# Designs tried in a protein design run: designed miniproteins, single chains, continued (3). Part 44

Each design is a single chain, and the fold is of that chain. pLDDT is the mean over its residues in the fold that is shown.

## One batch from the design tools (miniprotein)

Design m9510
Fold by ESMFold2-Fast:
Structure m9510 (fold): chain A 83 residues (1-83)
Amino acid sequence: MEKEFEEILERFKKDAEGALALAREAVENRDWAMLEAIRQGLERAAGSVEKIKEKYGKKAEPIVELYKELVAEFERLVAEAEA
C-alpha cells in the first residue's frame, strides 16, 4: 500500500501543478470557459480526495492539504481575473 499511496500523491501533485498552470494562462487570457472547466475538475477531484481519505485515513492528510492549497490558489487567481 505504501508505494501505491506515493504514486497517488505524486500524480496529485503533478495534476495540481498542471491545473494551476492552466488557470494562470486562463486568467492572463480572460478565458472564463477554461476557468469554469478547471473549477469543475476541482469539484470532481474533491470526490476523489474524499475516497482517498476514507481508504488511507490520516495518511491521506498530505493529499487533503494539497487539495485545500490548490483550491485556495485557484480562487485567488479567479479573484485577480475578476478585479
Scores: mean pLDDT 82

Design m9511
Fold by ESMFold2-Fast:
Structure m9511 (fold): chain A 75 residues (1-75)
Amino acid sequence: MTPSMEEVREAGEQAALRLYLDAAEAGRLSPEAAAQISAIVKEWEARLAAAKTPEEAQALRDEAIARIRAVIAAS
């Protein structure tokens, strides 16, 4: 079933936080990577506020998480 907009937002925030904490604990999070992750989260929240369906919100969340993972992998 398609999740609610609130569920997508909460799941995205939890996933982003977990990726950030895992990278920080591994000693692999540079200040530059942390700044890029912060920018990605801000862009995602702005786009999520404009989303009209839970499916659109979920696609935006998955895009943001993929970008965060790419930043961590590159650091």
Scores: mean pLDDT 78

Design m9512
Fold by ESMFold2-Fast:
Structure m9512 (fold): chain A 63 residues (1-63)
Amino acid sequence: MSGLLETLSEEEREEVEAGIREGLELMRENPDDIEAITRGVGRVLRAIGDALDLALRKRKEEE
């Protein structure tokens, strides 16, 4: 996890962290709201997906 974040720029890292944090916070604050949970999950998955795509792209270039 730290290695992935270290690969990203400061701005990219902040964007990913903010997205994950917002998604998790939505789920934590609205555990009984299916719509809020669904939006929270989507937010987290998008942030993680973007981070993984970027990290994989950089790692592939290092091969």
Scores: mean pLDDT 73

Design m9513
Fold by ESMFold2-Fast:
Structure m9513 (fold): chain A 64 residues (1-64)
Amino acid sequence: MDAETTLANGLAALASAGSSNAGARAAIGHEMYKAGAVTREAALAAGRAPSGAEAAAQIRKGQT
């Protein structure tokens, strides 16, 4: 399944996208949720995070 690849790519994107685009962080989190890689709560928390690094931390906590 592509959930592991989607998780790895999403984490890399959150780290490289920087802190200035909450919409991009929310979209990346939603894609990981749709792929079954993370919980809905983690995807929403990533979208609310103030930085890509904090969004990545929320994704890691909700990894399934």
Scores: mean pLDDT 73

Design m9514
Fold by ESMFold2-Fast:
Structure m9514 (fold): chain A 60 residues (1-60)
Amino acid sequence: SSAREQAVREVAEQSERGAQDYVAKLEKDGTPEEARAQGEKLFALVREVNARQAASAAAA
């Protein structure tokens, strides 16, 4: 369904923005090296979840 695919895209965009904001806060409040490592793990997880959701929506 195109409506479901659109909703998944919107959630994906919001989750990526939220992850960026969180990492930016860690960079400000913590060490840049820790923020980078944590950010890479978080972004990888967000991308994996978003990819799975997009595939599921496309299959529906």
Scores: mean pLDDT 77

Design m9515
Fold by ESMFold2-Fast:
Structure m9515 (fold): chain A 91 residues (1-91)
Amino acid sequence: MNVISLEVRPDGPVEIKELKTSSVSMGAAFAIMGVAANFEGIGLRVEETKGDEKVIRETLKMMGEAMNAALKGEAKEIEKEGVKVVAEPPP
């Protein structure tokens, strides 16, 4: 079972709280998105998510959607089927 959790603050560290995945590429994508959020100055939080590879792929998709909204200056919270992703625009 995969387990992922992340918190990024605009002026703080990238905190990967949990990263247990059967796929190196999905784990790398998750970490890279956290680093990208930090670089763009947006806040990003992924609450602890447990599931199969389909759940992780859906989480990555939700992260991208929330980050895109935050880059346009809109705070975005997406919660679907036990997955919760929150992004905040740069100050």
Scores: mean pLDDT 81

Design m9516
Fold by ESMFold2-Fast:
Structure m9516 (fold): chain A 60 residues (1-60)
Amino acid sequence: GAGSAGASAAGAGGGDREQMAAASRAKTLNDAVAAAEKLQAAGGMDERNAREAGERSAAD
């Protein structure tokens, strides 16, 4: 759901859940790092390409 800060209350309380979220985040970061390295090796600098494309669109 899109919105402002309406969903903030749903995940604010609970150290136990925060700990689980932190553990999941650490595992996700590990996978993300491996995926990022693979993508960088394959694509090079996708971020730069995206910025260049945006600048070209502005030049339109």
Scores: mean pLDDT 63

Design m9517
Fold by ESMFold2-Fast:
Structure m9517 (fold): chain A 92 residues (1-92)
Amino acid sequence: SEAARLAELEAALAPFRERLEELYEQLKNTDDEEKIEELVEKLAEIYAEVARWVLEHTEDPEVRADVEERLANLPKQKEAFLKKVLEEKAKK
């Protein structure tokens, strides 16, 4: 059933969501540049894990191509996000 599929998806993604929420809370509550860099790296690692999980659970070539492109661009997105966080923290 659709409800059973949704429940299985929610169960599979719940650990990633919980880890992301904890890291975002830590990121909100720190002004230490070294700690911010560590937290942003850990966020990128979780996004990479989610991408790999999706690739293991889909045979759709369009979804696979999109996820592989996102994974390839992750280092640049990580650096851009880190810069944005540091700039926002510097203004406060």
Scores: mean pLDDT 81

Design m9518
Fold by ESMFold2-Fast:
Structure m9518 (fold): chain A 96 residues (1-96)
Amino acid sequence: SSLLEAFRAKAEETLAQIRKETDPQKILQIVDDFVDWYDAVLASTTDRDVKLQLHDLFLETVLEMMKHVPVDQKLINRLIGYALRAIGLRLDIELE
């Protein structure tokens, strides 16, 4: 899927930006911008299997982000929130 390839490219770009940044507020903005982009990607497809794979890749990306962000409670809580949201959205698809 071209959407899965686009996701992988954007995830690697976003992770590279996070690894270079030390300001928690700037990292938070990078994360929020990535999530907004991800929501647009999800809205662009009706393929159930692609949506499930996108949620799995998003969760992997958020967990990788947590390894590279500074120890900041607001950042960690935001990343946990996004991970839980992705799990919930994935379950909604499976239970439909």
Scores: mean pLDDT 88

Design m9519
Fold by ESMFold2-Fast:
Structure m9519 (fold): chain A 92 residues (1-92)
Amino acid sequence: DALVKKLEEELRKALEGITTAEEAEKAAREAIASVPNVKLVDIEVVKNGNALVVLADVDITVDGVTERYHVTVVIDEKGNVVGIEIKKIPKL
């Protein structure tokens, strides 16, 4: 999906070099808002050891169909984005 790839690219670019939870949340919110037809539902930033983990739920709308995705971004202690995962969540 082109929108999922665009969201991944914007998140990677926005979050590289970030080492604080507050800056990570702000950058992730701005990156998600920059992608058309993607709506942020919820976001949390957790410190796991020396890493930051951004956890977000987003709604992506394609051809009038809205599906929920869970986003996980892992940032190491140096600010390197070491992992991004965007997974479609089944509707309840």
Scores: mean pLDDT 85

Design m9520
Fold by ESMFold2-Fast:
Structure m9520 (fold): chain A 77 residues (1-77)
Amino acid sequence: YRETVEQTKKLALEALRKKGASEEDLKKLEEELKKLTTPLDILEKTYEAMKKLGFSDEEIEATITEIVKKMAEWLRS
Protein backbone atom coordinates (compact mmCIF):
# COMPACT_ATOMS: atom_id res chain seq x y z
CA TYR A 1 0.00 0.00 0.00
CA ARG A 2 2.87 2.41 0.79
CA GLU A 3 4.21 1.74 -2.72
CA THR A 4 0.80 2.67 -4.20
CA VAL A 5 0.80 5.99 -2.30
CA GLU A 6 4.37 6.78 -3.43
CA GLN A 7 3.57 5.90 -7.07
CA THR A 8 0.49 8.16 -7.00
CA LYS A 9 2.65 11.07 -5.75
CA LYS A 10 5.20 10.43 -8.50
CA LEU A 11 2.53 10.31 -11.23
CA ALA A 12 0.85 13.50 -9.96
CA LEU A 13 4.12 15.47 -9.95
CA GLU A 14 5.08 14.09 -13.39
CA ALA A 15 1.67 15.04 -14.85
CA LEU A 16 1.94 18.63 -13.54
CA ARG A 17 5.53 18.95 -14.81
CA LYS A 18 4.36 17.87 -18.29
CA LYS A 19 1.57 20.49 -18.10
CA GLY A 20 4.19 23.22 -17.55
CA ALA A 21 4.06 23.77 -13.78
CA SER A 22 7.15 25.58 -12.48
CA GLU A 23 9.74 23.83 -10.28
CA GLU A 24 8.62 26.11 -7.41
CA ASP A 25 4.98 25.04 -7.83
CA LEU A 26 6.06 21.37 -8.04
CA LYS A 27 8.16 21.72 -4.87
CA LYS A 28 5.19 23.25 -3.00
CA LEU A 29 2.93 20.41 -4.16
CA GLU A 30 5.56 17.80 -3.19
CA GLU A 31 5.71 19.23 0.36
CA GLU A 32 1.89 19.15 0.65
CA LEU A 33 1.82 15.55 -0.63
CA LYS A 34 4.38 14.38 1.98
CA LYS A 35 1.73 14.43 4.75
CA LEU A 36 -0.87 12.49 2.72
CA THR A 37 -1.32 8.73 3.19
CA THR A 38 -4.00 7.76 0.62
CA PRO A 39 -4.15 7.93 -3.19
CA LEU A 40 -7.52 9.72 -2.98
CA ASP A 41 -6.08 12.55 -0.83
CA ILE A 42 -3.19 12.90 -3.30
CA LEU A 43 -5.59 13.16 -6.26
CA GLU A 44 -7.72 15.75 -4.40
CA LYS A 45 -4.61 17.82 -3.60
CA THR A 46 -3.50 17.58 -7.24
CA TYR A 47 -6.92 18.84 -8.35
CA GLU A 48 -6.67 21.82 -5.95
CA ALA A 49 -3.13 22.64 -7.11
CA MET A 50 -4.12 22.56 -10.80
CA LYS A 51 -7.17 24.73 -10.10
CA LYS A 52 -4.92 27.34 -8.40
CA LEU A 53 -2.55 27.27 -11.40
CA GLY A 54 -5.44 28.24 -13.71
CA PHE A 55 -6.11 24.95 -15.50
CA SER A 56 -9.67 24.42 -16.76
CA ASP A 57 -11.98 21.82 -15.20
CA GLU A 58 -11.72 19.81 -18.44
CA GLU A 59 -7.89 19.81 -18.34
CA ILE A 60 -7.89 18.85 -14.65
CA GLU A 61 -10.36 16.00 -15.27
CA ALA A 62 -8.23 14.67 -18.16
CA THR A 63 -5.06 14.85 -16.02
CA ILE A 64 -6.62 13.10 -13.00
CA THR A 65 -8.09 10.41 -15.29
CA GLU A 66 -4.63 9.83 -16.83
CA ILE A 67 -3.05 9.47 -13.36
CA VAL A 68 -5.76 6.97 -12.28
CA LYS A 69 -5.33 4.99 -15.53
CA LYS A 70 -1.53 4.82 -15.08
CA MET A 71 -2.03 3.74 -11.45
CA ALA A 72 -4.39 0.94 -12.55
CA GLU A 73 -1.82 -0.21 -15.14
CA TRP A 74 0.97 -0.16 -12.52
CA LEU A 75 -1.15 -2.15 -10.03
CA ARG A 76 -1.88 -4.81 -12.69
CA SER A 77 1.85 -5.19 -13.44
Scores: mean pLDDT 79

Design m9521
Fold by ESMFold2-Fast:
Structure m9521 (fold): chain A 68 residues (1-68)
Amino acid sequence: LTALQIAILKALAAKPLTAAELANALNVSLATVIAAIKSLSAKGLIEITPDNKVAITEKGLAALAAAL
């Protein structure tokens, strides 16, 4: 995991957030967050909720714990 991916997983561990909320919280561009979300989703570490929010999975929580 990259430092940005770890930061995204940490933010999502608190609550589901939109891509725009993540970009604002982490002070990075929306495009950067979207690229990281695509990578994390491909790994099964996050999922998109019916409300179009990004949520961390059990696999994501385990990966975050292993990265810390």
Scores: mean pLDDT 82

Design m9522
Fold by ESMFold2-Fast:
Structure m9522 (fold): chain A 122 residues (1-122)
Amino acid sequence: SLRELVEKAREKYGIKSLFDAMKALVEALKKGDKEGVRYAAAAVIHLSMLPASLGDKIAEAARDFALGVLAYLDGDKETAERYFKKAIEKFKELLENGEIPEDYQDVFKEAIKIAEELLKKL
């Protein structure tokens, strides 16, 4: 379940925040760690769900990215394309407007590059 994946991610990867979850997801994707990708993506989705429902733009973008990653891994090309395009647009806007903390800007820039590369493989 999503809960079990989030609990494992918190224990294994020391995830304390949505930003730490995004960092863990990007690092797992860069390393090709399929298990780490699934756990970190589940953590991003879980941590982003409530703030995204309340209009947090960073949480909405992070949720869309993680949903795109999981859809890509499951072979759901149409869902992956939709969520990656939304995440790329939102991450670019957030970075341009200075809304991403400086310590995490490279994480979100790398997330954009990864989403663009995965879109080319669809």
Scores: mean pLDDT 85

Design m9523
Fold by ESMFold2-Fast:
Structure m9523 (fold): chain A 87 residues (1-87)
Amino acid sequence: SELAEKAKEQIDQIMKQVTGFAEAALKSGDPAKLQEALAKVEKTIEGLRGLREWAKREGYEELLEHVEKAIEELEELKKKLEEALKK
């Protein structure tokens, strides 16, 4: 499906932007940037969970696996951001 292919491309772009921003925030140690990164990561996880449910209903197994891996990576990143904010 063209929609599933576009969804994978959009996930890759979003992941690159969100992870890049979060990595920069972690490197800076700036509480304001860490908070902003955490909000972006949480919002992205929420959106990906919606896409995961859509992929399940449509039977796009490859897209589903791709979304689940992205969610896992972002949840790990969220944990790192939360730990950095406690310092």
Scores: mean pLDDT 88

Design m9524
Fold by ESMFold2-Fast:
Structure m9524 (fold): chain A 61 residues (1-61)
Amino acid sequence: MEREKIRQELLERGKEFSAELKKLEADYNAGKITKEQYKKEKQRIADRLEAFQLELAERSK
């Protein structure tokens, strides 16, 4: 059950990250955010994804 729940959370988080990235790109293309803000937001999303993957790895030990 725990492993199945982790898989579901990973898939759900992955979909959420993809949606956030698409929205961020749309906002950038619409001129609502600057290139610097766009880069910072993308980096923050990437950092959060990496932290989540590391947490899953620790939990799997």
Scores: mean pLDDT 76

Design m9525
Fold by ESMFold2-Fast:
Structure m9525 (fold): chain A 103 residues (1-103)
Amino acid sequence: TKEAIQSFLEKAAALAAGKKVTDVSADYRAYAEDVLSVLQKAGLLPEKKLVTDDLAAALNPDGTIPKGVITVNSVALALQLNPALKSELEQLLTDAGLPVPKL
């Protein structure tokens, strides 16, 4: 479960890398914040690569999402771009016995 969640988050971050943070919708950002909060409370986040707070998120100077870091913005944009990832994430949360946030 922890390895599956880590793999999912790294995949999402890779999809979002290099894309503009301004492309992230407010609804998807709020959803990603709730998801990452649930995962953090459950101890399932890869602590070494995670920045959950948009206010503390390191952006590239051009406003693009950096490679190799998992942030609210990276998860939010990945889910927005690929609806299949949202379904995969909700299944991972359900399988782990965790609450599934509403979008």
Scores: mean pLDDT 74

Design m9526
Fold by ESMFold2-Fast:
Structure m9526 (fold): chain A 94 residues (1-94)
Amino acid sequence: LKEVRELVEKAIEAVRRGNLEEAIELVEKALEKLEELYSKETNPEVKLQLGEAIGSLQLAIDALRQGNKELALRYLERALEAIEEAERLREELK
């Protein structure tokens, strides 16, 4: 999850700099990794948070493609929150 979080953080920075194409690429990489993690996750609470992150990142890509930076940032922040919650839950389950 750390690598996914770092990709989303870089995407947020790219959006802030106005580089929407770079942001889309970073979000697509984060989605690919999250979908892999989601398919392998057996804990239902962690899986729910991973699913929420996936949904938010998909909406972020749509917003980025429309050029809506403010909407994209809100969805990226929502995804980051879900990723951080999944990290917390996984740490508690160790």
Scores: mean pLDDT 85

Design m9527
Fold by ESMFold2-Fast:
Structure m9527 (fold): chain A 88 residues (1-88)
Amino acid sequence: LSREEIIEIVRETFDTLAAALPAEWQPAMRAAGDAVVAAIKAGEDVREAVYRHMKAALLALGLSEEEADAAARRLAALVEKRIEERER
């Protein structure tokens, strides 16, 4: 997969997530998606970038450290799995 294809998967995943969330959460989720794309373009690992920026966004939205950590890890694993599925 090219970096551009990976970025497409990340954008699709965050757009789908944002659309499923309450309107008040959508700007934070879009900003998190943009931050992940920027981090990937800077050479950061995809899973680490998704985890870090998603966790930061969820903490800012008022989730507990435990809730934000668990949700961010699940989303990072989902993005990685989607990339692996597209490589085949």
Scores: mean pLDDT 83

Design m9528
Fold by ESMFold2-Fast:
Structure m9528 (fold): chain A 90 residues (1-90)
Amino acid sequence: MREVVFTDLTDEQALELVEELLKNKGKKVNPRELAKKFNVTVYGEDDKPMVIEEIYLIVNGVSYKIKSVEEAREILAKGEVDGIIVKAKE
């Protein structure tokens, strides 16, 4: 399973990116195009299109698996966002 990380984002950017990732779950997306669209930094195995399987929010150094935008809002209320991790298939 591939891991792609999005960083250098505000809470607002994180919420918008999470919404797009959840909308495209199970669909093939380009990580670099997403990073450009939301004006965030991407790294990891980001050079190839990916199929989104799992999404994690990192807030105050703690990783939270998210399944909805509502859950993401609750997690972001806990503190400052460090990044978003996507676990993906090819």
Scores: mean pLDDT 84

Design m9529
Fold by ESMFold2-Fast:
Structure m9529 (fold): chain A 66 residues (1-66)
Amino acid sequence: MSELAREAVRRGVELGLELKRKGESIEEALKAVRETVEEMTKDLPEVVRKVVIHEATRAVREALEK
């Protein structure tokens, strides 16, 4: 995985946890994370961007649901 992909996953988890602490629902947090990761990866090829978004969303969901 590229360094940008790892950074996107890390930032997504941090954002998701911040939103959960503020009282946002898991679904609202995941929506915000997806939008942020899409923006961070906008200059990447579409197929790579889809993989990074999927991995970031999965990692954030696991972090928020535990």
Scores: mean pLDDT 77

Design m9530
Fold by ESMFold2-Fast:
Structure m9530 (fold): chain A 100 residues (1-100)
Amino acid sequence: MEVVVTILLVFDKKDITEELLEELKRIFEEVAKENGGELVGFHVLDSGDEVHVLIDIVAETEEKAKKILEEAKKRIEEFAKKNNVKIKRFSYSILETPKR
């Protein structure tokens, strides 16, 4: 019944600070909670000249997971514009456990 949404964000290492990563985590936590989900993972990985951020959010339904993705994408785009940061990649996957 639960769905896990995994989001990958990629930034240039020079463009992202610890403060910006904290703001980003807060955005995902807020979006998840507002839509009946929960932020369960926020992993920051150094990958050469890039920073990869893996975000895991649990949602009770696929419909809520979709709303979380839509709201997160809007908030991330606003975050990027506000802080003059380029999002090099935004990708996601949804892991469903069909329990019929």
Scores: mean pLDDT 81

Design m9531
Fold by ESMFold2-Fast:
Structure m9531 (fold): chain A 108 residues (1-108)
Amino acid sequence: NSDQYKQLAAQLSELLNKKSEELDKQAEALKDTDPQKAFELDIQSSMYRMQAAVFKLLSQRDLDYPVSQQTVDHLQQAVDSLQAGDEASFQKHLKEAIDLLVQAKEKS
């Protein structure tokens, strides 16, 4: 599952950077007509850039512990949710995957 994990982490990084760029363009378009909405989009874009940087690092790391199929399944669901624009499901599945990785490390 290590190869699938790294591949999904790389895919999440790419998708988050793409979504961040889309949000930056929307914020720029709204800055004069709806400055509050533009600011909200800038915050969301910054959060996506930070998450993308984390996933880029994870895609390049070897883990000293096994990655479970449940972790891979949650990362896949996070990818699918992000592609579908379902932010709530994306954050839920991302959290579940991270919690499983933390548990696996604690057992090692």
Scores: mean pLDDT 85

Design m9532
Fold by ESMFold2-Fast:
Structure m9532 (fold): chain A 85 residues (1-85)
Amino acid sequence: SAIEEVAKLAREIAKKAGLSEREAEAATFVAVARAIGSPVPSVEELAKWFGLSRRAASRARRVAEEAYREAEKRGLAQKAKDEFE
């Protein structure tokens, strides 16, 4: 699915950026949320949900933004949005 491909892309970009497993999970969640048009959690909400510091949550959001832009360039974000409906 396109949603799974966005998640895989986000996880790969997070790994290359040197994020921890938990930070990579947070980044993946945010990238998928952005792709499907769901509300993106605040840094504080993300830190609380994933058990991260605010600094780590901010890093995860930055990496998620990079992953989302890459997915958008590939047309993958639009496909994920269409799949979610």
Scores: mean pLDDT 85

Design m9533
Fold by ESMFold2-Fast:
Structure m9533 (fold): chain A 65 residues (1-65)
Amino acid sequence: SMMDMRRDRIISSLRSGIDNTRRSTRISVDYLNSIGDTSRANDIINRTNILISSMNSRINDIRNR
């Protein structure tokens, strides 16, 4: 029960981290595209997608364990 609550808190924290990362990335990408830096915008998108994929995989591991 206590370990389940800690697990739920960790998952909730990771989900909040994903949401914050998506929001922050969107703002940065929109800005970079507005100034014509499409290359850097694409690099940020690619790195962010890899990080979010990794975090979602970790959430699934924690949930299914």
Scores: mean pLDDT 87

Design m9534
Fold by ESMFold2-Fast:
Structure m9534 (fold): chain A 81 residues (1-81)
Amino acid sequence: MPKAVQALFKVAKSLGFEAEVVDENTVRLSHPELKEPVLIPISDLENKNFEKIKELLLKAGLPRRLANEFVGLLEYALKTS
């Protein structure tokens, strides 16, 4: 599993998300505060496209506070790994 995906799983679990690799290119996230599951491209994780990841979470109905916290923790995890 790519290190970027492992970091995503750790952050997701810490914030109460369910995370699943659905294929070689995509991780699915679900959370009670999401209106629908969100699909995150692994390429956006590897390229550190945090703004795009945040927009995907916001479009799926995640509260801005939780989206900011998720992306902040993910950025920290990927910079310190």
Scores: mean pLDDT 83

Design m9535
Fold by ESMFold2-Fast:
Structure m9535 (fold): chain A 80 residues (1-80)
Amino acid sequence: GSISREEAIELVKKHYNLNEVEARARLRGGGEISGEPLGEEVYIDTKSALILTPEDAKKLKVDPVSGEEAEFALISDFKA
């Protein structure tokens, strides 16, 4: 599935107790598993709010923090 960029920001805010500016800055960081720069396709694990490259998403089968099955969404309009 996919979620909007604004919905991804809200997930990050809720999971990490960040304000909107901090959450937007987190979305501009690297992939949170690999540290690789974010490209055009960016994913979020909806269970942990981890920001993921496509390569991170392929590697991550289970959320490393919660131990639950990872549930990926493509962030639509990431560059908009």
Scores: mean pLDDT 71

Design m9536
Fold by ESMFold2-Fast:
Structure m9536 (fold): chain A 108 residues (1-108)
Amino acid sequence: SKLAAQAQLEARASQTELAVADALREPQSPFDRDVQASLEYMSSSIYLQAAKNNKDYSPKIQQLLIEDSRLERRAADHLARGDNEGASRELRADSRTEAELSELLAAE
């Protein structure tokens, strides 16, 4: 089903966010932080549009997409100001939100 395919994508997104959070334990160049912040801002916008435009999602799935967007936006804001620890915390929370999205999409 389309929802099963999306569940797999969210599971992969969860693992990717966790890997990024782990990488932030090492010193990052300003360029690498700016690139990552830009990617998180872009991802945040995509998730927010998905929540707004897809009427087939349950209210719980829409709420988790909005939360994903908020966490990625906050991670980007932390990265933009050089706060790797703050960014790592937000990305770990985002990873958990995407894991929950994956489970709910798989259950539909």
Scores: mean pLDDT 85

Design m9537
Fold by ESMFold2-Fast:
Structure m9537 (fold): chain A 67 residues (1-67)
Amino acid sequence: GEEAQVDHLAETGTPETARVAANWAEEKGYPEASEHFRKAAEALENGDLETAREHLRRGVRIMKEAA
């Protein structure tokens, strides 16, 4: 499910992969999702895994709901 995808992204992801997701969301016209992925990248850079997971979850949810 969504949570499993977010857990995988947080465990295996890097700030770089989160930034790639942010760029992709922006190109698709989802600025809110892009902002969440950018904040997740910053959290990953700081080692704040909990904050990173929260922002990844919000970004993924927005993209899946096509909003």
Scores: mean pLDDT 75

Design m9538
Fold by ESMFold2-Fast:
Structure m9538 (fold): chain A 87 residues (1-87)
Amino acid sequence: SSELRSLVLKAVGLVIRGIGAQLDGDDDAARRDYQEARDLMIQAAKIGTPEESSQSYEMASLLADRLGDKELSEKYLELSKKKKEEA
């Protein structure tokens, strides 16, 4: 859907911006961008097909890992696996 595409593209842009902030030594700006990107991927996961939801949860898991939130990363990875089984 156009809504899913918009959420994913915005999340990707935030990840790129966050990487730039991290390279500049602005860890607080990078963290905010990664958190917003994660939240957008969770929104995308709720409106996509099972396959698209699986991919979105996998990206949310990677972003949670990058933020240092291992518990949340593992939770999103399990949601990704569940959605893949529904596909």
Scores: mean pLDDT 89

Design m9539
Fold by ESMFold2-Fast:
Structure m9539 (fold): chain A 100 residues (1-100)
Amino acid sequence: SSEVERLEKGINEVLELLESAHEAGDRRTAATLIRLLLHEARIVLQLIEDGKYSDEDAKRLLEAYLKALERAREIARELGLDELAQEADRVIEEFRKKLE
C-alpha cells in the first residue's frame, strides 16, 4: 500500500540520519533519533494489534521496523547508550513475537 511505502521511506530517512549522527559521534542526535524510532514502532505495533492494517501490510511494517530497530540497537551499543539499547531489545522482542 502507498501508506506502507511512505512509512518504509520514513524509516529509511531516519536510519540515514542516525548513520550520519553515529559517524559524527553525535550521541545526543543519535539518542533523539533512536527514541523517535522506538516511539513510532510502538505506535505501529498498537495499530497492528487494533487491526488497522491488513495481514500483508502488518507483516511488511513489522519486518521493516524490526530491521531498523536492530540497527538502532547496534548503534546505541556502540555509542554507549545502554538504556536505549535495552529499551530497543524489549521492543524487538515484541516485534519478533508478532512475526511468529
Scores: mean pLDDT 89

Design m9540
Fold by ESMFold2-Fast:
Structure m9540 (fold): chain A 56 residues (1-56)
Amino acid sequence: MDPREVLDRVIADARRSGSTTTPPLGSLEELPPVPEDVDVLLDDPSTARLVLRPQP
């Protein structure tokens, strides 16, 4: 899985929907930085799942 492509799509979806959870990414070390107006929460560290929530 390409974490950059997944993250870009999830950020866009979160901005439209208000929040979105990523699929398991396998590693957080491969993630590009996220925009400052998007909160990133670790949902499951064992699978590297994140919850993305844009600021209002």
Scores: mean pLDDT 70

Design m9541
Fold by ESMFold2-Fast:
Structure m9541 (fold): chain A 84 residues (1-84)
Amino acid sequence: GAKDYIKKAKEYLKQGKPEEAAEYGIKGLMEALKDKDLKLAEEAYKVVEEAAKELEKQGKSFEAEIYIGIARLIIGVLRLLLNK
């Protein structure tokens, strides 16, 4: 579920693996979208944002832009679905 993916993403961040952290953050965000859980989606988004910052520090700005762009689209869709 979303919570398990978010936990794994946070573990990858601690290991200095921002690409894997971003991937699992996106997976958590997708599961939160399915469950319509905005709180878990915001937690997953924050992990992807932190992973993107670490990717930029590693000189991987293109990968950072792709991951954060995907995360913005997913959370935007969820917010749209939860609004009137």
Scores: mean pLDDT 88

Design m9542
Fold by ESMFold2-Fast:
Structure m9542 (fold): chain A 100 residues (1-100)
Amino acid sequence: SKEKEELRKKLLEALDRAADELGITPQQRDVLKQVIDYLVDALDIKSAKEFLEYLLKPNEKEFDGKTLLEGIAQQTGISKETLRRLLELVAEDLGVELPG
């Protein structure tokens, strides 16, 4: 849908700006972009707020009680502190409150 592609574009553009500020590598960005695609396409998220909630809140049904943020840290080698800062920058850029 148009709304789905507008959300994806908005998230990807905010991610690229935040990643540039924090020195995130192209390979690490590819993992983060795959997470955006997964949440938009498979989990059908409707907002940047839902995107941040999936990353920061434990999810028993989807992620065995773990946060997506922990999975991303393990896969990319980016620290949880740097990933949280990345999400803070994305939230600020998109005008949404960071959950938790």
Scores: mean pLDDT 82

Design m9543
Fold by ESMFold2-Fast:
Structure m9543 (fold): chain A 60 residues (1-60)
Amino acid sequence: MEKERKRREYVAKAQEAARAGDWQSMLAYTSKAVELAESQEERDEIAREVGAAGLRVPAP
């Protein structure tokens, strides 16, 4: 299940970029994670995890 591990890695990087206010990197990593997602449920999870990091943890 290599794809799931890679997907989670991209989600983690997207969350980190979102917290840093780097929206370009956040979008790039989110797109890569979504490409590895094989179901709507996985895509919804990616959006939820990245969105929560970006909207709830603003960087200075």
Scores: mean pLDDT 73

Design m9544
Fold by ESMFold2-Fast:
Structure m9544 (fold): chain A 80 residues (1-80)
Amino acid sequence: MKLKEEVEELRKRAEDILNEGQKKGTPEQVKKLQELYEKIRELISEALKAYDAGDEQRANELIEQARKLIDEMEKIVKEA
């Protein structure tokens, strides 16, 4: 599987969750979702750098961290 395809799916999922949270969340929930979204973007950027350097293990670890943050975003939106 191409890592770039996986990171694009994760980015889109995080963006969709952020958009939903912005529609129904409180200002505090929206701020936390934005903070998580920025952290996910950083993890994806580092994962792509690791992959380009040939460090597939590091890239996969960073992607797993991004997935956990997306799960946190989903929990916040469910509370909204």
Scores: mean pLDDT 83

